Designed miniproteins, single chains, continued (3). Designs and how they scored, part 89

Each design is a single chain, and the fold is of that chain. pLDDT is the mean over its residues in the fold that is shown.

## One batch from the design tools (miniprotein)

Design m11081
Fold by ESMFold2-Fast:
Structure m11081 (fold): chain A 68 residues (1-68)
Amino acid sequence: SPADEEAARNRAEAIAADVFVRHLEAGELDEDTIVADTRAAATAAGLSPEQIEYAVALARELLAVHRA
């Protein structure tokens, strides 16, 4: 349902934000590591392939905005 898809997107966003914040607080802003950790966390959470890629894309965007 649209509500289930929205819940999955919200979960992907929360995972991407959590991974990014943890790396930011640790002073570890390597894109490849953030992407790998985001992918692993989203996979462990049982997200679909599309939602995993959404989480990864959001993590990349958070890093890009932070670096701007």
Scores: mean pLDDT 87

Design m11082
Fold by ESMFold2-Fast:
Structure m11082 (fold): chain A 77 residues (1-77)
Amino acid sequence: STEERVELALSLAEIAARQVQAKYGAKLKSKEVKVDGDEVTVTLTFDNGATVTVKIEGDKVTITIKVGDETKVYELE
């Protein structure tokens, strides 16, 4: 269901957020959730300018972590 996909995206975003907070001492500034049919996007922004984006499109899950000039992308099934 859409609710289950939103919960999954939020859970993954929270895991990534804890890593950013632990490594960089950053504080969460904002959280945005967008739902468009079966597509769910969660975007977290931190006070140091870091961002975490979790996007779920069908069976494809993409987690993008941007900190300063570095971008890491994880793709999950």
Scores: mean pLDDT 84

Design m11083
Fold by ESMFold2-Fast:
Structure m11083 (fold): chain A 85 residues (1-85)
Amino acid sequence: GGALKALEETRKLAERGASYDELVEFIDSLKTPEELVAARLALLPYARQGDPDAQKALAYIYNRLHDMGLTPDEISELLLKIKES
């Protein structure tokens, strides 16, 4: 699945200090809720450290997941499943 690739690529972008626009361009290439949640998981440590681009990208991912019809509970369940995989 693309989730591991999405996680790895998002981490590399955040690690090199990619802009919000660069993060959004990559996130827009992702097609599944699993890939979007993997990208969110990769950005969480950076957002927690106060990276404003990572924080804004997390909000963008969350809005896309909502637009796909996922509830907050479903997003949390998927995040836990990917984190444990």
Scores: mean pLDDT 84

Design m11084
Fold by ESMFold2-Fast:
Structure m11084 (fold): chain A 73 residues (1-73)
Amino acid sequence: SRRDKLKEQAKSFASEALRRLGREELAEKVPELDVQEVIDVASEVGMEALEKGDWITVTLAQTAVLLASLALG
C-alpha cells in the first residue's frame, strides 16, 4: 500500500541519518521499529545533527519524520 511504501522510505532515511552520525547499531534496529518509534528516533538524530552543523543529516532526519508522519495519516 501507499502507507507501507512511506513507512519503508521513512525507515531508509532514518537509518541513513543514524549511520552518518556513527550510530550503526541503532541504524540496524530501525527495520524493527514502528512508525512512532521512527519519528522519535529521527527527531532525536535530527537534533544531534543540527547541534553538530551536519545539514545533510538534518535533511535526512527531517525527511524521515515527514514520511513517517504521512504514513500515520
Scores: mean pLDDT 87

Design m11085
Fold by ESMFold2-Fast:
Parts: structure tokens; C-alpha cells; sequence
Structure m11085 (fold): chain A 90 residues (1-90)
């Protein structure tokens, strides 16, 4: 169960990384504004992944919360990038 949650966190973190790198290429000013908050969230995710074999139920719940947050941000970044591409094509 806890291993499944950490695996979800690892997957959402990797998907987020790809979207975040693409956002940085097209809108570096927006990335700079959110970077401190993102860095804190990723640091917490990294600590939970590192401690995979020793996470508590409470820490697993936090890992799930972070994974959901990363997924929601990824969706928003993907929509923003798609909107920019659509405007460029028009």
C-alpha cells in the first residue's frame, strides 16, 4: 500500500518535471515567480521517495497529497502550453 503511493508520487513527479521544463522554455518569468514554492514541494517529495522503506502512514498521506498537487499543476501547465500553441497557429 505505502509502496504504491510512493510509486504514484514518483510517476507524478516525473510527469511534472517534463511539463515544468517545457514551461520554463516558453515562459521563464512565470517559472521564476513560482520556483520557490515548487522547489519546497519537490524537496518534500524527494525526502519521502528517499525514505520509501521507512515512511509512516501519515507520511504516505502527505505523499499522496503532494502527488495530487503535482498532477493538478501538470494539467494546468499542459493547458497553458496548448493555449500558447493554439494562439501561435492562429
Amino acid sequence: MIDDIISILERERERFRKAYEELQKVDPERVAEIKPTIDEMLAEADRLIERKDSVTEEEANRALTIAVGLRDLTVEFEKYLADLEAKRAA
Scores: mean pLDDT 81

Design m11086
Fold by ESMFold2-Fast:
Order: C-alpha cells, then sequence, then structure tokens
Structure m11086 (fold): chain A 76 residues (1-76)
C-alpha cells in the first residue's frame, strides 16, 4: 500500500539522518512529505511540516550560494 511504502521511506530517511547524510535527507524528505500532504490535504500538521522543510532547503541552498560567492570574491 502507499502507506506501507511511505513507512519504508521514513525508515530510510531516518537511517540517512543518523549516518549524517543530510543531502539524501533534504533531497528525499520533501517529496516524501508531499506524498503525505496529497493523501491528507486537510491535515495542517503535515502542511506545516512540509512548509518548514521547504524553508530549510531554501536556507541551505542560500548558504551554499553565499559560500560560493564569497570564494569567488576572494579569488577575484
Amino acid sequence: SEEEELVAEARKLTAAARAGDYDTVFKNLIPYLEKWVKLYPNNKVLQDNLDFYKTMEKVKANKEKRIENLKKAIEE
């Protein structure tokens, strides 16, 4: 079932997080939460969690971009 597949995915994400593989967590957690929101569109807790992790992903991307821009400024 879809729920059984989502439970298996949750276990994989937990294992990745415990291993410090946060790139795998960020890449897969948002699609995982989007599937839950699609199944339960009126569940505000799921929507709030999805919005939270999307915000975290944007913060990470902005941090990486700022580090790249800083390196370029130092080299130029």
Scores: mean pLDDT 77

Design m11087
Fold by ESMFold2-Fast:
Structure m11087 (fold): chain A 87 residues (1-87)
Amino acid sequence: SKSEVVSTPVAADGKWASALGKVTVYPGEGDAVVRLTATDGDGTVSTGLTVAKEEDALKLGGKPYVSETEVVIQANTATLTVEAEEL
C-alpha cells in the first residue's frame, strides 16, 4: 500500500481557522490520496486533516467518503498534516 504525509500543526481544537481562509481537500491521482494546498503571503502552505481509507473508500475524520471539504488553518501556519493511505 501507499501512503503520503504532508505535515503542519493545525489549531488544537479545530474550531478556529486561519486568516488564510478556506482550502479545498481533493483526492489525488491515486484515488485514496487526499491533498490540500493553500498559499499565503509567505508562500505555499499545505492544509490538512487526517484521512483514512475504509472498505476501499476515503474517510475524512468522522465523515465517510468525503472527497472535498472546506478546511481552514491557523494563521502563520507554515505547513499542515494530511495522512492518506491506499489499502
Scores: mean pLDDT 36

Design m11088
Fold by ESMFold2-Fast:
Structure m11088 (fold): chain A 86 residues (1-86)
Amino acid sequence: MYSIQVDVENEELLRQAVQRIYDLIKKEGLEEAIKNKRVYVVDLETGEKIPIELTENTTVEDLINQIKEYAKKNNRKVVELVVEFK
């Protein structure tokens, strides 16, 4: 398991964290990550695990946007990004 806590208002740190996750997903294969729901956001206030929507066409920018939209909608400043390995 790989996890990192990110301040979503820190654009550079968020981008670096998402890029690292994207690289890990790409090494494992996007199809496997999609099938097994291995990428999610943890809401640090509730402990809820929110799956990130992944397709074969998902880009780093798409992942950043999904994370920012969740944080904005739920008024969260910090989230945890998680990738689970087999």
Scores: mean pLDDT 77

Design m11089
Fold by ESMFold2-Fast:
Structure m11089 (fold): chain A 66 residues (1-66)
Amino acid sequence: MDEEERRRAAENAKAAAEKDGAAGGTAAGQLMVDSGDREGERLGVEAALSGDPEKAKEAAERAMEG
């Protein structure tokens, strides 16, 4: 995945997190798996399992910066 596509996908994950933390966390976690960010993957998985929108937004922001 190129950097622009990843950033756009991460922005979409952040928007999704505001409505559904589990969906946003899952999307952000997948992006960080694709980039090899193991700590970011863990954060995304935790947000997906807990449904915590704040954790999902944090994961998405991390994915945007990668």
Scores: mean pLDDT 77

Design m11090
Fold by ESMFold2-Fast:
Structure m11090 (fold): chain A 68 residues (1-68)
Amino acid sequence: GGGTEAAKEAVKKALEGKKVKIELPNGGVIEASKDNPTGVTAAALAAIGAGDQEVKLEIDKEEKTFKG
């Protein structure tokens, strides 16, 4: 679902050194970066937990929406 795809993209971009913001279906926002591996893990698990619900990622001011 969209949450799994969002999690993969977020982890990839954070590990590439980008700042990633994950907006969850409940309106919660989690920041992920390579300097905070616990935050990256938490963000990925939260996005996966959203399942087929809509998850938005902001990567260097670019927004991507994942739903499934």
Scores: mean pLDDT 77

Design m11091
Fold by ESMFold2-Fast:
Structure m11091 (fold): chain A 69 residues (1-69)
Amino acid sequence: GEIEELLRKLAEAALAGDNETAKALTEEISKLAGASPETAERAGVLLYLLTSRGELEKGIARAKELLEK
């Protein structure tokens, strides 16, 4: 889905240290998911932590789960 594609791009930007792109993607995810900016930021942090440990697919799944609350 579109949210999963955006989360994948967010993980790539975060790992590259591209803070500008990461911020823009987090705002887009917030709007598409109907989540608060705070929830989208928390989802992004969770995604980054799991992806930095080699758990990209788990990171995407957990971030999506948080956004759906």
Scores: mean pLDDT 85

Design m11092
Fold by ESMFold2-Fast:
Structure m11092 (fold): chain A 68 residues (1-68)
Amino acid sequence: SLKEEFDRALENGDIEKVKELLEKSTDPEFLADVAEYIERLTGKKVDPSDKEALIEAVEELLRRRLEG
C-alpha cells in the first residue's frame, strides 16, 4: 500500500521518495492517514487536502529524526 511505502521512506530518511508518494497519491484515505501520523508524532494538525503542507510537515519530521 502507499502507506507502507511511505513508512519505509520515513524509516530510510528518503525525503525525495516521501514527496513522490505524496504527489502521486489520489487516495484521500492515504492523505488522511499521513496527516494523522504527523499529528500523532508532532501534535500538529495538518489539512489532508493540502499536499504542500503535508510534504513540508513530513520533511520537518524527517529532519528532526535524523538530527536526534
Scores: mean pLDDT 74

Design m11093
Fold by ESMFold2-Fast:
Structure m11093 (fold): chain A 95 residues (1-95)
Amino acid sequence: MSPQQRRAQATLDRVLAGLEKAAEELEKQGNLEAAKNVKETRDRVRKEGEKAVAAGDLDALNRAITVEVSRLLSKLDDESAEIFLTTLGQTMNGA
């Protein structure tokens, strides 16, 4: 694996872990529809992210993540969005 592919894979793995944790937290708080939307976003990020990793294109990966997260946020209410962003930030920063 090239250094660029390794860096892209590490970024994708962190984002997928963050999305998974956010979905778990939303389910624990009873926000089942929001949790479903996060899981669907995770699956799309995985599929599109794997293509960017194969190309070693971190910019393409970041664009794919940004597009999917923006779509997700447009579907979440303010409470679900706060839970999502807080959980994602904690997971991605290794807290």
Scores: mean pLDDT 83

Design m11094
Fold by ESMFold2-Fast:
Structure m11094 (fold): chain A 129 residues (1-129)
Amino acid sequence: AEAARRAAFVARLTEKAKELIDTIEKGYQKAKEELDRMAEQARADGDVGAAKSFELRKKQLEEDAKKIIEDIENTVKRAGELSVEETRKLFEEVTDKAIELAKRMGKEYYEEVQKKKDEILATVDEAAA
């Protein structure tokens, strides 16, 4: 049935989106630990300005990661109500934002997020067939 196919599609999309969110959370945690280490080193060196800069970068990374995770979750919720084409466009937009964020987390997370984007879009494209 059409409704059953849509439900299965949304379930697969939810699974892939969760994998993307897990990747972002792991990347954020690692980047946060590195920024904390850099801030501690700056304080030890007496560089209060550098320490504050690293703390601000950590806060901004946290806020950006939270927003992107919320955008991904909202896109999945909307996928049940939208056309496959509209769903594809929204995931392309939110995964592009996730890739830009992942560049700030390190090369391994950048590459993993790109792979997760491809997997999500492939899931959408499969539903169009």
Scores: mean pLDDT 87

Design m11095
Fold by ESMFold2-Fast:
Structure m11095 (fold): chain A 92 residues (1-92)
Amino acid sequence: MKETIDALEEALRLAKEAGDSVTARVLENALNIVKEIEKNGYLSPQQKLDLEIAIGLMGIALAVSKQIGAPQEVLDAVRAAIDALDAFLKSN
């Protein structure tokens, strides 16, 4: 869980610094859900669905950010956050 939170926080920081408000919003929503799961110690079916939707939205945001020429550091951080979140869901 720490790895997933750290990856989402880093991606969020870089998206905010790059002025990518859409990507930042998607990342912040995913981060809030993961932090709630950590606090409660339980992954509900609804939270699982919400995170699966968030992964899809992050994938779209990554594709859009790449198309508009976002910094490689931002693209790499968002990809890492998607991979960390996907791994978290597969292990739970």
Scores: mean pLDDT 84

Design m11096
Fold by ESMFold2-Fast:
Structure m11096 (fold): chain A 72 residues (1-72)
Amino acid sequence: MKKGEEALKLLSEAANASTDFDQIVALTFAIILVTEAIKSGDEKLVDEALKRAAEIARQAGFTEVAEKIESL
């Protein structure tokens, strides 16, 4: 749970700092994935959502955000 909340903070900060529509859309999708995994209460689904969110962040150009999520 705490890992998912930390990832949501990182993704939200990146989305708020971005002015690129495609980046904002990608990061918002990652936020939705992590949020739904947290709501499920399944730690395995949270871990899988974090891996996918990190990949989305990296593809959007947020390499440092991706690395921080991967380190959770």
Scores: mean pLDDT 83

Design m11097
Fold by ESMFold2-Fast:
Structure m11097 (fold): chain A 65 residues (1-65)
Amino acid sequence: EEKLNKLKEEIEKLRAERDALVTQLSADFNAGTLTPEQAHQGLARLDEIRARIKKLEEEVKKLES
């Protein structure tokens, strides 16, 4: 349970980071302040976060099964 709880906490933190980044990128895009370089870096970071979440969710599923 302790290990499972820590994995769920890490997933929750990553989801919060993902949501914050999406919100910031959307706000910057709508304000016309988002540069192509910032957009590229932001999307790359989102892909990294999504991949990490998926891997951790798979580990949680294995521990719960």
Scores: mean pLDDT 83

Design m11098
Fold by ESMFold2-Fast:
Structure m11098 (fold): chain A 117 residues (1-117)
Amino acid sequence: MEAEKLLEEGRKAYKDGNWKKAREYFDKAIEVDPNNEEAKALKYLIEAREAFARGDFDKALEYVQKAIDIAKKLNNPELIAEAYELLSDLYLAMGDETKAKQYREKAEKIKKELGIE
Protein backbone atom coordinates (compact mmCIF):
# COMPACT_ATOMS: atom_id res chain seq x y z
CA MET A 1 0.00 0.00 0.00
CA GLU A 2 1.62 3.27 -1.16
CA ALA A 3 0.21 5.52 1.59
CA GLU A 4 1.39 3.06 4.29
CA LYS A 5 4.93 2.98 2.82
CA LEU A 6 5.02 6.79 2.75
CA LEU A 7 3.84 6.90 6.39
CA GLU A 8 6.61 4.45 7.43
CA GLU A 9 9.30 6.45 5.58
CA GLY A 10 7.97 9.62 7.24
CA ARG A 11 8.12 7.96 10.68
CA LYS A 12 11.78 6.98 10.06
CA ALA A 13 12.66 10.56 9.05
CA TYR A 14 10.76 11.85 12.12
CA LYS A 15 12.75 9.57 14.48
CA ASP A 16 15.99 10.71 12.79
CA GLY A 17 15.02 14.37 13.46
CA ASN A 18 14.77 15.14 9.73
CA TRP A 19 11.60 17.23 10.02
CA LYS A 20 11.69 18.51 6.42
CA LYS A 21 11.90 14.99 4.93
CA ALA A 22 9.30 13.66 7.41
CA ARG A 23 6.84 16.43 6.45
CA GLU A 24 7.33 15.71 2.72
CA TYR A 25 6.51 12.02 3.29
CA PHE A 26 3.47 12.80 5.47
CA ASP A 27 2.19 15.33 2.88
CA LYS A 28 2.46 12.61 0.19
CA ALA A 29 0.73 10.06 2.46
CA ILE A 30 -2.18 12.51 3.02
CA GLU A 31 -2.34 13.23 -0.75
CA VAL A 32 -2.63 9.48 -1.50
CA ASP A 33 -5.01 8.84 1.44
CA PRO A 34 -6.77 12.00 2.76
CA ASN A 35 -8.22 9.92 5.64
CA ASN A 36 -4.76 9.05 7.03
CA GLU A 37 -5.29 10.61 10.45
CA GLU A 38 -1.95 9.27 11.82
CA ALA A 39 -0.04 11.13 9.06
CA LYS A 40 -2.03 14.30 9.88
CA ALA A 41 -1.18 14.03 13.61
CA LEU A 42 2.52 13.44 12.86
CA LYS A 43 2.52 16.42 10.47
CA TYR A 44 1.05 18.59 13.27
CA LEU A 45 3.90 17.47 15.57
CA ILE A 46 6.41 18.56 12.89
CA GLU A 47 4.62 21.93 12.45
CA ALA A 48 4.75 22.32 16.25
CA ARG A 49 8.52 21.62 16.28
CA GLU A 50 9.06 24.14 13.45
CA ALA A 51 6.99 26.78 15.30
CA PHE A 52 8.96 26.00 18.52
CA ALA A 53 12.27 26.47 16.62
CA ARG A 54 11.03 29.93 15.50
CA GLY A 55 10.02 30.85 19.09
CA ASP A 56 6.31 30.84 18.11
CA PHE A 57 5.16 29.09 21.28
CA ASP A 58 1.44 29.90 20.75
CA LYS A 59 1.43 28.17 17.33
CA ALA A 60 3.52 25.29 18.68
CA LEU A 61 0.99 24.68 21.50
CA GLU A 62 -1.91 24.88 18.99
CA TYR A 63 -0.32 22.28 16.70
CA VAL A 64 0.58 19.90 19.56
CA GLN A 65 -3.01 20.10 20.85
CA LYS A 66 -4.34 19.19 17.37
CA ALA A 67 -1.96 16.21 17.26
CA ILE A 68 -3.08 15.07 20.76
CA ASP A 69 -6.77 15.32 19.77
CA ILE A 70 -6.17 13.09 16.72
CA ALA A 71 -3.94 10.64 18.67
CA LYS A 72 -6.63 10.20 21.35
CA LYS A 73 -9.32 9.55 18.70
CA LEU A 74 -7.01 6.94 17.12
CA ASN A 75 -6.31 5.36 20.56
CA ASN A 76 -2.61 5.61 19.69
CA PRO A 77 -0.73 5.79 23.04
CA GLU A 78 2.74 5.98 21.40
CA LEU A 79 1.68 9.11 19.47
CA ILE A 80 0.09 10.60 22.64
CA ALA A 81 3.41 10.04 24.48
CA GLU A 82 5.39 11.73 21.67
CA ALA A 83 3.04 14.75 21.81
CA TYR A 84 3.35 14.96 25.62
CA GLU A 85 7.17 14.91 25.33
CA LEU A 86 6.99 17.89 22.96
CA LEU A 87 4.55 19.67 25.32
CA SER A 88 7.06 19.12 28.15
CA ASP A 89 9.88 20.65 26.05
CA LEU A 90 7.63 23.59 25.09
CA TYR A 91 6.61 24.38 28.68
CA LEU A 92 10.24 24.10 29.81
CA ALA A 93 11.27 26.62 27.09
CA MET A 94 8.43 28.92 28.28
CA GLY A 95 9.72 28.72 31.89
CA ASP A 96 6.80 26.59 33.19
CA GLU A 97 8.82 23.88 34.95
CA THR A 98 5.74 22.52 36.77
CA LYS A 99 3.78 21.80 33.55
CA ALA A 100 6.98 20.56 31.84
CA LYS A 101 7.42 17.97 34.63
CA GLN A 102 3.72 16.96 34.54
CA TYR A 103 3.78 16.24 30.78
CA ARG A 104 7.18 14.48 31.00
CA GLU A 105 5.75 12.18 33.71
CA LYS A 106 2.60 11.52 31.61
CA ALA A 107 4.76 10.58 28.60
CA GLU A 108 7.05 8.34 30.70
CA LYS A 109 4.02 6.56 32.25
CA ILE A 110 2.61 5.76 28.79
CA LYS A 111 6.02 4.56 27.50
CA LYS A 112 6.47 2.34 30.58
CA GLU A 113 2.97 0.82 30.11
CA LEU A 114 3.86 0.09 26.44
CA GLY A 115 7.24 -1.42 27.35
CA ILE A 116 9.05 1.09 25.12
CA GLU A 117 12.78 1.10 25.92
Scores: mean pLDDT 85

Design m11099
Fold by ESMFold2-Fast:
Structure m11099 (fold): chain A 88 residues (1-88)
Amino acid sequence: SERDRRLAQAMQTVEDNVLPKASEEEKKKLEELLQEYDKNVGDREKKLEKLLEYSQVLLEAAKKVGAPQSVIDAAQEAVELLREEKEE
């Protein structure tokens, strides 16, 4: 869907710009959240909860590393798109 494409693009933009600069603690937390996401394949609600948590952690990491406003905006868009999907 268009929403899925926008989410994927936003997430890729944030990950590419933030992950190389994130602290080891933040990287570990993000990795643990992705592992939880993978383990919950087939549970749509749990999968969305973990992906939303992952996106929120990425947004905070983007702010901490002083990412460009365009990257912070992409992170905010990803969080908003996931919140909208969870409310359905």
Scores: mean pLDDT 81

Design m11100
Fold by ESMFold2-Fast:
Structure m11100 (fold): chain A 101 residues (1-101)
Amino acid sequence: MKEDILKEIEETGVEVKKNIDNLNLDALNQLIQEGFNLSVELNAEVAKNLFQEALKETNPETKVFYLLAGLREIVTTVPELPEENQVKIKKLLKELKLLSE
């Protein structure tokens, strides 16, 4: 599952970049806030800092970069990432793709 989520993060980044100018920034900030809350629950300090940078950023491409970097950090560094949190990450990625449509 870890490798599958990492692949989904990569694929989401590619798809979102195609329509970056169509992103609703308020909805994007809500997804980033969900990532931040997850990083707090998991005590993932580096991921937490990445989501904070995403929230401060004004450029949509840079916001998405930090959001995906924070999710990648959680997936790669949290040992035995709970299944419920893996599901949350996959939902965030799906919602991010839908925002770019």
Scores: mean pLDDT 85

Design m11101
Fold by ESMFold2-Fast:
Structure m11101 (fold): chain A 70 residues (1-70)
Amino acid sequence: MLTPIQQEADKVAKKLDKVAEELKKNGDYNSAIRLEVLVGMLQMSISLNDEKGMQKAIELGEEEIKKVKE
């Protein structure tokens, strides 16, 4: 059973991964790589059950999604 913050982190990671794939198809590799790094951070924090790491990565991920999407 995942904790609420692990569930939120997983949800954000899935959103970032989808956006990164769309960015790569559009030739925006720099933004895609940035989002892929955040996906890795979220996945690692979930695996380690690092609450502070998950919270920080969620915040960074949501801000990056907001910057890329209108």
Scores: mean pLDDT 80

Design m11102
Fold by ESMFold2-Fast:
Structure m11102 (fold): chain A 87 residues (1-87)
Amino acid sequence: MEEKRKKWLEALIEAIRVALEHADDPEGAVRRMKEILEKAGIKVSDRTLRELVEIARQAESVEEVIDALKKRGILSDDTAEELRKLL
């Protein structure tokens, strides 16, 4: 796997973990996720980050969040599979 791609996927997993841990503070979660993603060179809208937090509130695990993001068309099947391989 290309190092840049791996860092991108790892940052997304870390952001998902933050969303799960801080789902009771959506604005705080969005800020923390944005910092993580920006450090990895990823630009994501606040709207997408808020949707991720809303998904995390209904999920018990990172894998469930990945599945929900795939269902909503935010993640491709290929990206979701790559993320699951890093868990």
Scores: mean pLDDT 82

Design m11103
Fold by ESMFold2-Fast:
Structure m11103 (fold): chain A 73 residues (1-73)
Amino acid sequence: AQAEADAHLAAIEKILEGGKKINPSAKPYYDKALQLARDGGTPAEVSKAMAKGLTGGQVLAVIQHARRLAAAR
């Protein structure tokens, strides 16, 4: 579960860093999830915001990535 989410997070980061981009339809959900996690939003709230466009594993990866970014500040 944790390793799985970390793998999805790494895949998302590679897409962004490798000059590829997240599917345009998923980009708004990614940005919304990132902002909600930074603002202390719960996984349930983020999941509702991302109800379409991403798989559950991708949602978890985005939440964890946003949490890591928030924690680094």
Scores: mean pLDDT 55

Design m11104
Fold by ESMFold2-Fast:
Structure m11104 (fold): chain A 79 residues (1-79)
Amino acid sequence: MKEEKLKEIEEKIKEIERFKKLTFSVAGYNKEIEEGYSKAIELYKEAIRLLEKNEPGWEEVYEEGLKLFEETKKKALYG
């Protein structure tokens, strides 16, 4: 249901924040990686906003955020 999806997306935001801290503590700061994680968080926040207002398009925004997070993780871990 809606409340379950909101919690899921909020948990995904926390996952990105944890990954960002871990990445920079191990490999040092990288602006491209920081921007990737930050953009993914903003996409998840937009998906939450749309879902809370019962507006269309939250699924597409969520999928974009998920894809960006995965791509940014790959860059951070593998170069």
Scores: mean pLDDT 81

Design m11105
Fold by ESMFold2-Fast:
Structure m11105 (fold): chain A 85 residues (1-85)
Amino acid sequence: MGLEEVNKPLSEESRERLEELIERLSELDPEAAELLRKGLETGSVVTTILAAAVALSVLKRDPSASEEAIRLVEEALEIAAEDEE
């Protein structure tokens, strides 16, 4: 199996949890929230993990970034990574 393994769908539970985190994140960092939302829209675990990893990398390199925003993105990455397994 090729694309089906790469494009593993997000579980309903993970999608709901990610939507809640994105809403909280949008109050702190709307750019990071939008990046995660775009990842979630694909419905793919891999794409959501990549979006969360990119958002986390950007936030960690920004000295003005909110610690709470970083924490929320780390939680989003963990949720998506749990679905990968």
Scores: mean pLDDT 76

Design m11106
Fold by ESMFold2-Fast:
Structure m11106 (fold): chain A 69 residues (1-69)
Amino acid sequence: SAVSEEVGKLGKEYREAVAAGDREKARKISQEGADLLLRHPDHPQAKIAREVAEKLREIGEEIDEELAK
């Protein structure tokens, strides 16, 4: 599908940016991937990506609350 191909392209570009040490480019590509999946909420990859992102955010917030002690 077009969404799966675009996600694959962004994933490749992300790995290349990380390998090159280009943190800003990697961050930008990651955001583009997230935005793409949010525009296709019914896509299986979008659902999994949202669940993972939400869980990671919850874990991060819990850690920040614990460290604020």
Scores: mean pLDDT 68

Design m11107
Fold by ESMFold2-Fast:
Structure m11107 (fold): chain A 83 residues (1-83)
Amino acid sequence: MTDEQLQEAIDLIKNSDKSDEELAEIITRKTGIDYETALEIVRIVREASGKTPEEVIDEISKKTGISKLTVRKILEVLYNELK
C-alpha cells in the first residue's frame, strides 16, 4: 500500500456513512481481529485530526498493542472495502 493509498484509506473511513460498528465487523470478519480491538481502531482513525497517516498508525499500535505492519494490513482491508 502506498502512502497516498494509506491517506485515502483514512479519508474513506472518516467520511464513510457506515457506522463504527459496521466497519469493526468488516475488520473482524476479514482479519480475525477481535471486535473490541477492531472498534477501537475505527474510533482512533475517526477521532484523528491534523495527524499524518504514520502518526495514526503509531497511535493505533500503541493503544492496541498490534504491530504497525498489521495495522497497515487492516487499513488496506478497509481501503479495498470502501473504495
Scores: mean pLDDT 85

Design m11108
Fold by ESMFold2-Fast:
Structure m11108 (fold): chain A 75 residues (1-75)
Amino acid sequence: MSKEEIERLLAIMEAELRRGVEELEANPSEENKRRALQGVENFRAFAESVRDVVPEAAARALALADEARKRIEAL
């Protein structure tokens, strides 16, 4: 997978994560919260796996995952 493909996938996953958090905030439930947290873990795991290829993009993704996790946990 190319650096450009990885950066594109990170951007797509970021948009999906943002939508998931917004959907959870609109309809709070334990089920939706668990799904949103799973999305955060998937995003974080992917970012960690590509850190050596796209360190700057991966670091940004990890920071966004942490922010999303805290936002979800605060609900």
Scores: mean pLDDT 84

Design m11109
Fold by ESMFold2-Fast:
Structure m11109 (fold): chain A 90 residues (1-90)
Amino acid sequence: ELERLIELARRSNIEEQLALARLAAERGLFQSVAEAEEFARRAGVEGKKLVVNGVEYSVVSVIMMVLAGVELPPELEERLERARERLLSL
């Protein structure tokens, strides 16, 4: 599962990469910050940010929000859902 998501993330833009990271976190594929950082490194997205309403989001920050049970802001949620729909239609 995780390997397929990493492969897909390598071929994706930042919104799609964040959507895949969120999906993996929701499926319980991450247990720690270190595993989230490894995903970002393997997907080639370490240090990359998506800016939404002046707030920067990384793969690691999105994974940590999911693990903490924090709701994503509505605009970020909409962008990631649209990205997920594109990925699932492949």
Scores: mean pLDDT 80

Design m11110
Fold by ESMFold2-Fast:
Structure m11110 (fold): chain A 94 residues (1-94)
Amino acid sequence: MEPGRYEVIEVPDDATVEELIEIARRKGEEMIRRGEPPGKGVLVTTSDGTKRVIAVISENGEIGIALLSDGKLTYIEGSEEAIRLIEKDFNTTS
């Protein structure tokens, strides 16, 4: 039984959403290539915390990516299973 764990990557507050998404995607793909288990993820955040991008490995081996900005979770890519894992960890308003 492996509890999901998010690696945190901090970027400058002037980083764009596209840069955060690209970092999260590449790190997520790297984790899959290394054989990391489902539920393992990465959180890319600006230094001020105003922008956060989450990537997670789903049980089907795909990456789900979502943007958390201004208290709103926005889906970027991934399966329903991957997105549900992100919502479970980061969605405070169900």
Scores: mean pLDDT 75

Design m11111
Fold by ESMFold2-Fast:
Structure m11111 (fold): chain A 72 residues (1-72)
Amino acid sequence: LSEEILREAELGLLRMAASVFMTVGEITSDDAKTAASFAKKAKELGDWDTIKEILKASEGDPETKKAVEEAI
């Protein structure tokens, strides 16, 4: 299969999962590892818009924001 097709599929899945994660409620320090994992995957896929949204959602928790910033 084309790497381009696989990348687009991964990008779509990542964006959907990240959107659900950000919608579930206020992000707390317990979410730091999950948020950082989404940010790392977004960086690998070159999706800076998703990284920006995750960073914005993490603004309410300094620990989660730091984990996301360190992941990118």
Scores: mean pLDDT 74

Design m11112
Fold by ESMFold2-Fast:
Structure m11112 (fold): chain A 82 residues (1-82)
Amino acid sequence: LTEQQELDVELALALIMLTVAKLSDKPDEKLMNRALDIVERLAEKGHPEALDLARELGEIAKQKGMDEISKRAEELVKRIEA
């Protein structure tokens, strides 16, 4: 895979994970952390969707009472916005 193809695949995986988390009453913490790991890599490579993904994951975590995940996503959003 080229770097661009790899990023496109990672973006697709993050979107799938986000959708699964939205549909779950209690998302798996491993799934949420895995999605944030992908978003961090997208952000490091300057992907324009990374900020929106981080924000959405943070909101889902907050709504589902996942304080640790919500805090991680909030810190990631601050790093991307800086």
Scores: mean pLDDT 83

Design m11113
Fold by ESMFold2-Fast:
Structure m11113 (fold): chain A 63 residues (1-63)
Amino acid sequence: SMMDQLKKEIEKLEQKIQEIEQEIKKLESVSTPSNREVNNRKQILEGMRALLIGMKNFLQSKL
C-alpha cells in the first residue's frame, strides 16, 4: 500500500540520518575547533542531516 511504501521511505531516511551522525562524530573525534576544513565538512554534513530530517517529517505528515 501507499502507506507501507511511505513507512519504508521513512525507515531509509532514518538510516541515512544515522550514517551522517556517525560521520559527524568521527570528525568531532579528530577535529580541533579552529580546523577550517573539518568544520566545513561538518557543516555540510549537518546541512544534509537537516534536509533528511525535513524530508522525513514531510513524509510522516502524509501518514
Scores: mean pLDDT 82

Design m11114
Fold by ESMFold2-Fast:
Structure m11114 (fold): chain A 60 residues (1-60)
Amino acid sequence: SVSSKLAEAIKARYPANLAQTDPEQFNQAVAVIASDLFPDQAFDAGQLATISSGVQRQLS
């Protein structure tokens, strides 16, 4: 899934606990990596919020 691929990319670039220590930076990282990995998709704010929650669940 999108959330699983993003979770792996975030683990490679950022600390595993980023969502807990800096939620604002975590959400920004999800948006940037989603654009990098899925450049043909235009995610809106609601879609990014759902993806961020899914990624956080994958990292837990």
Scores: mean pLDDT 77

Design m11115
Fold by ESMFold2-Fast:
Structure m11115 (fold): chain A 78 residues (1-78)
Amino acid sequence: MREEIDKKLDELAKQGKTPEEMIVELIGEERFERIKEAVKNHDYDKINEIREELAKEFGDKELANALVDTAVTLIERE
């Protein structure tokens, strides 16, 4: 799964996508906006709910955590 994500990220980077656009392609725009709202409101319980949703969908808790942590970092930089 991580190798598949790395390949997808490489494809998106070759298309000139930003890191934010790459994360949106992987987790979806709706989830990214939910994370953005949760970060703005300091609602870390909501962020943890999204981690569990992605962990269930991908079957990989470490990957889900890495994707959510990356999204949070990108949002905090904006």
Scores: mean pLDDT 77

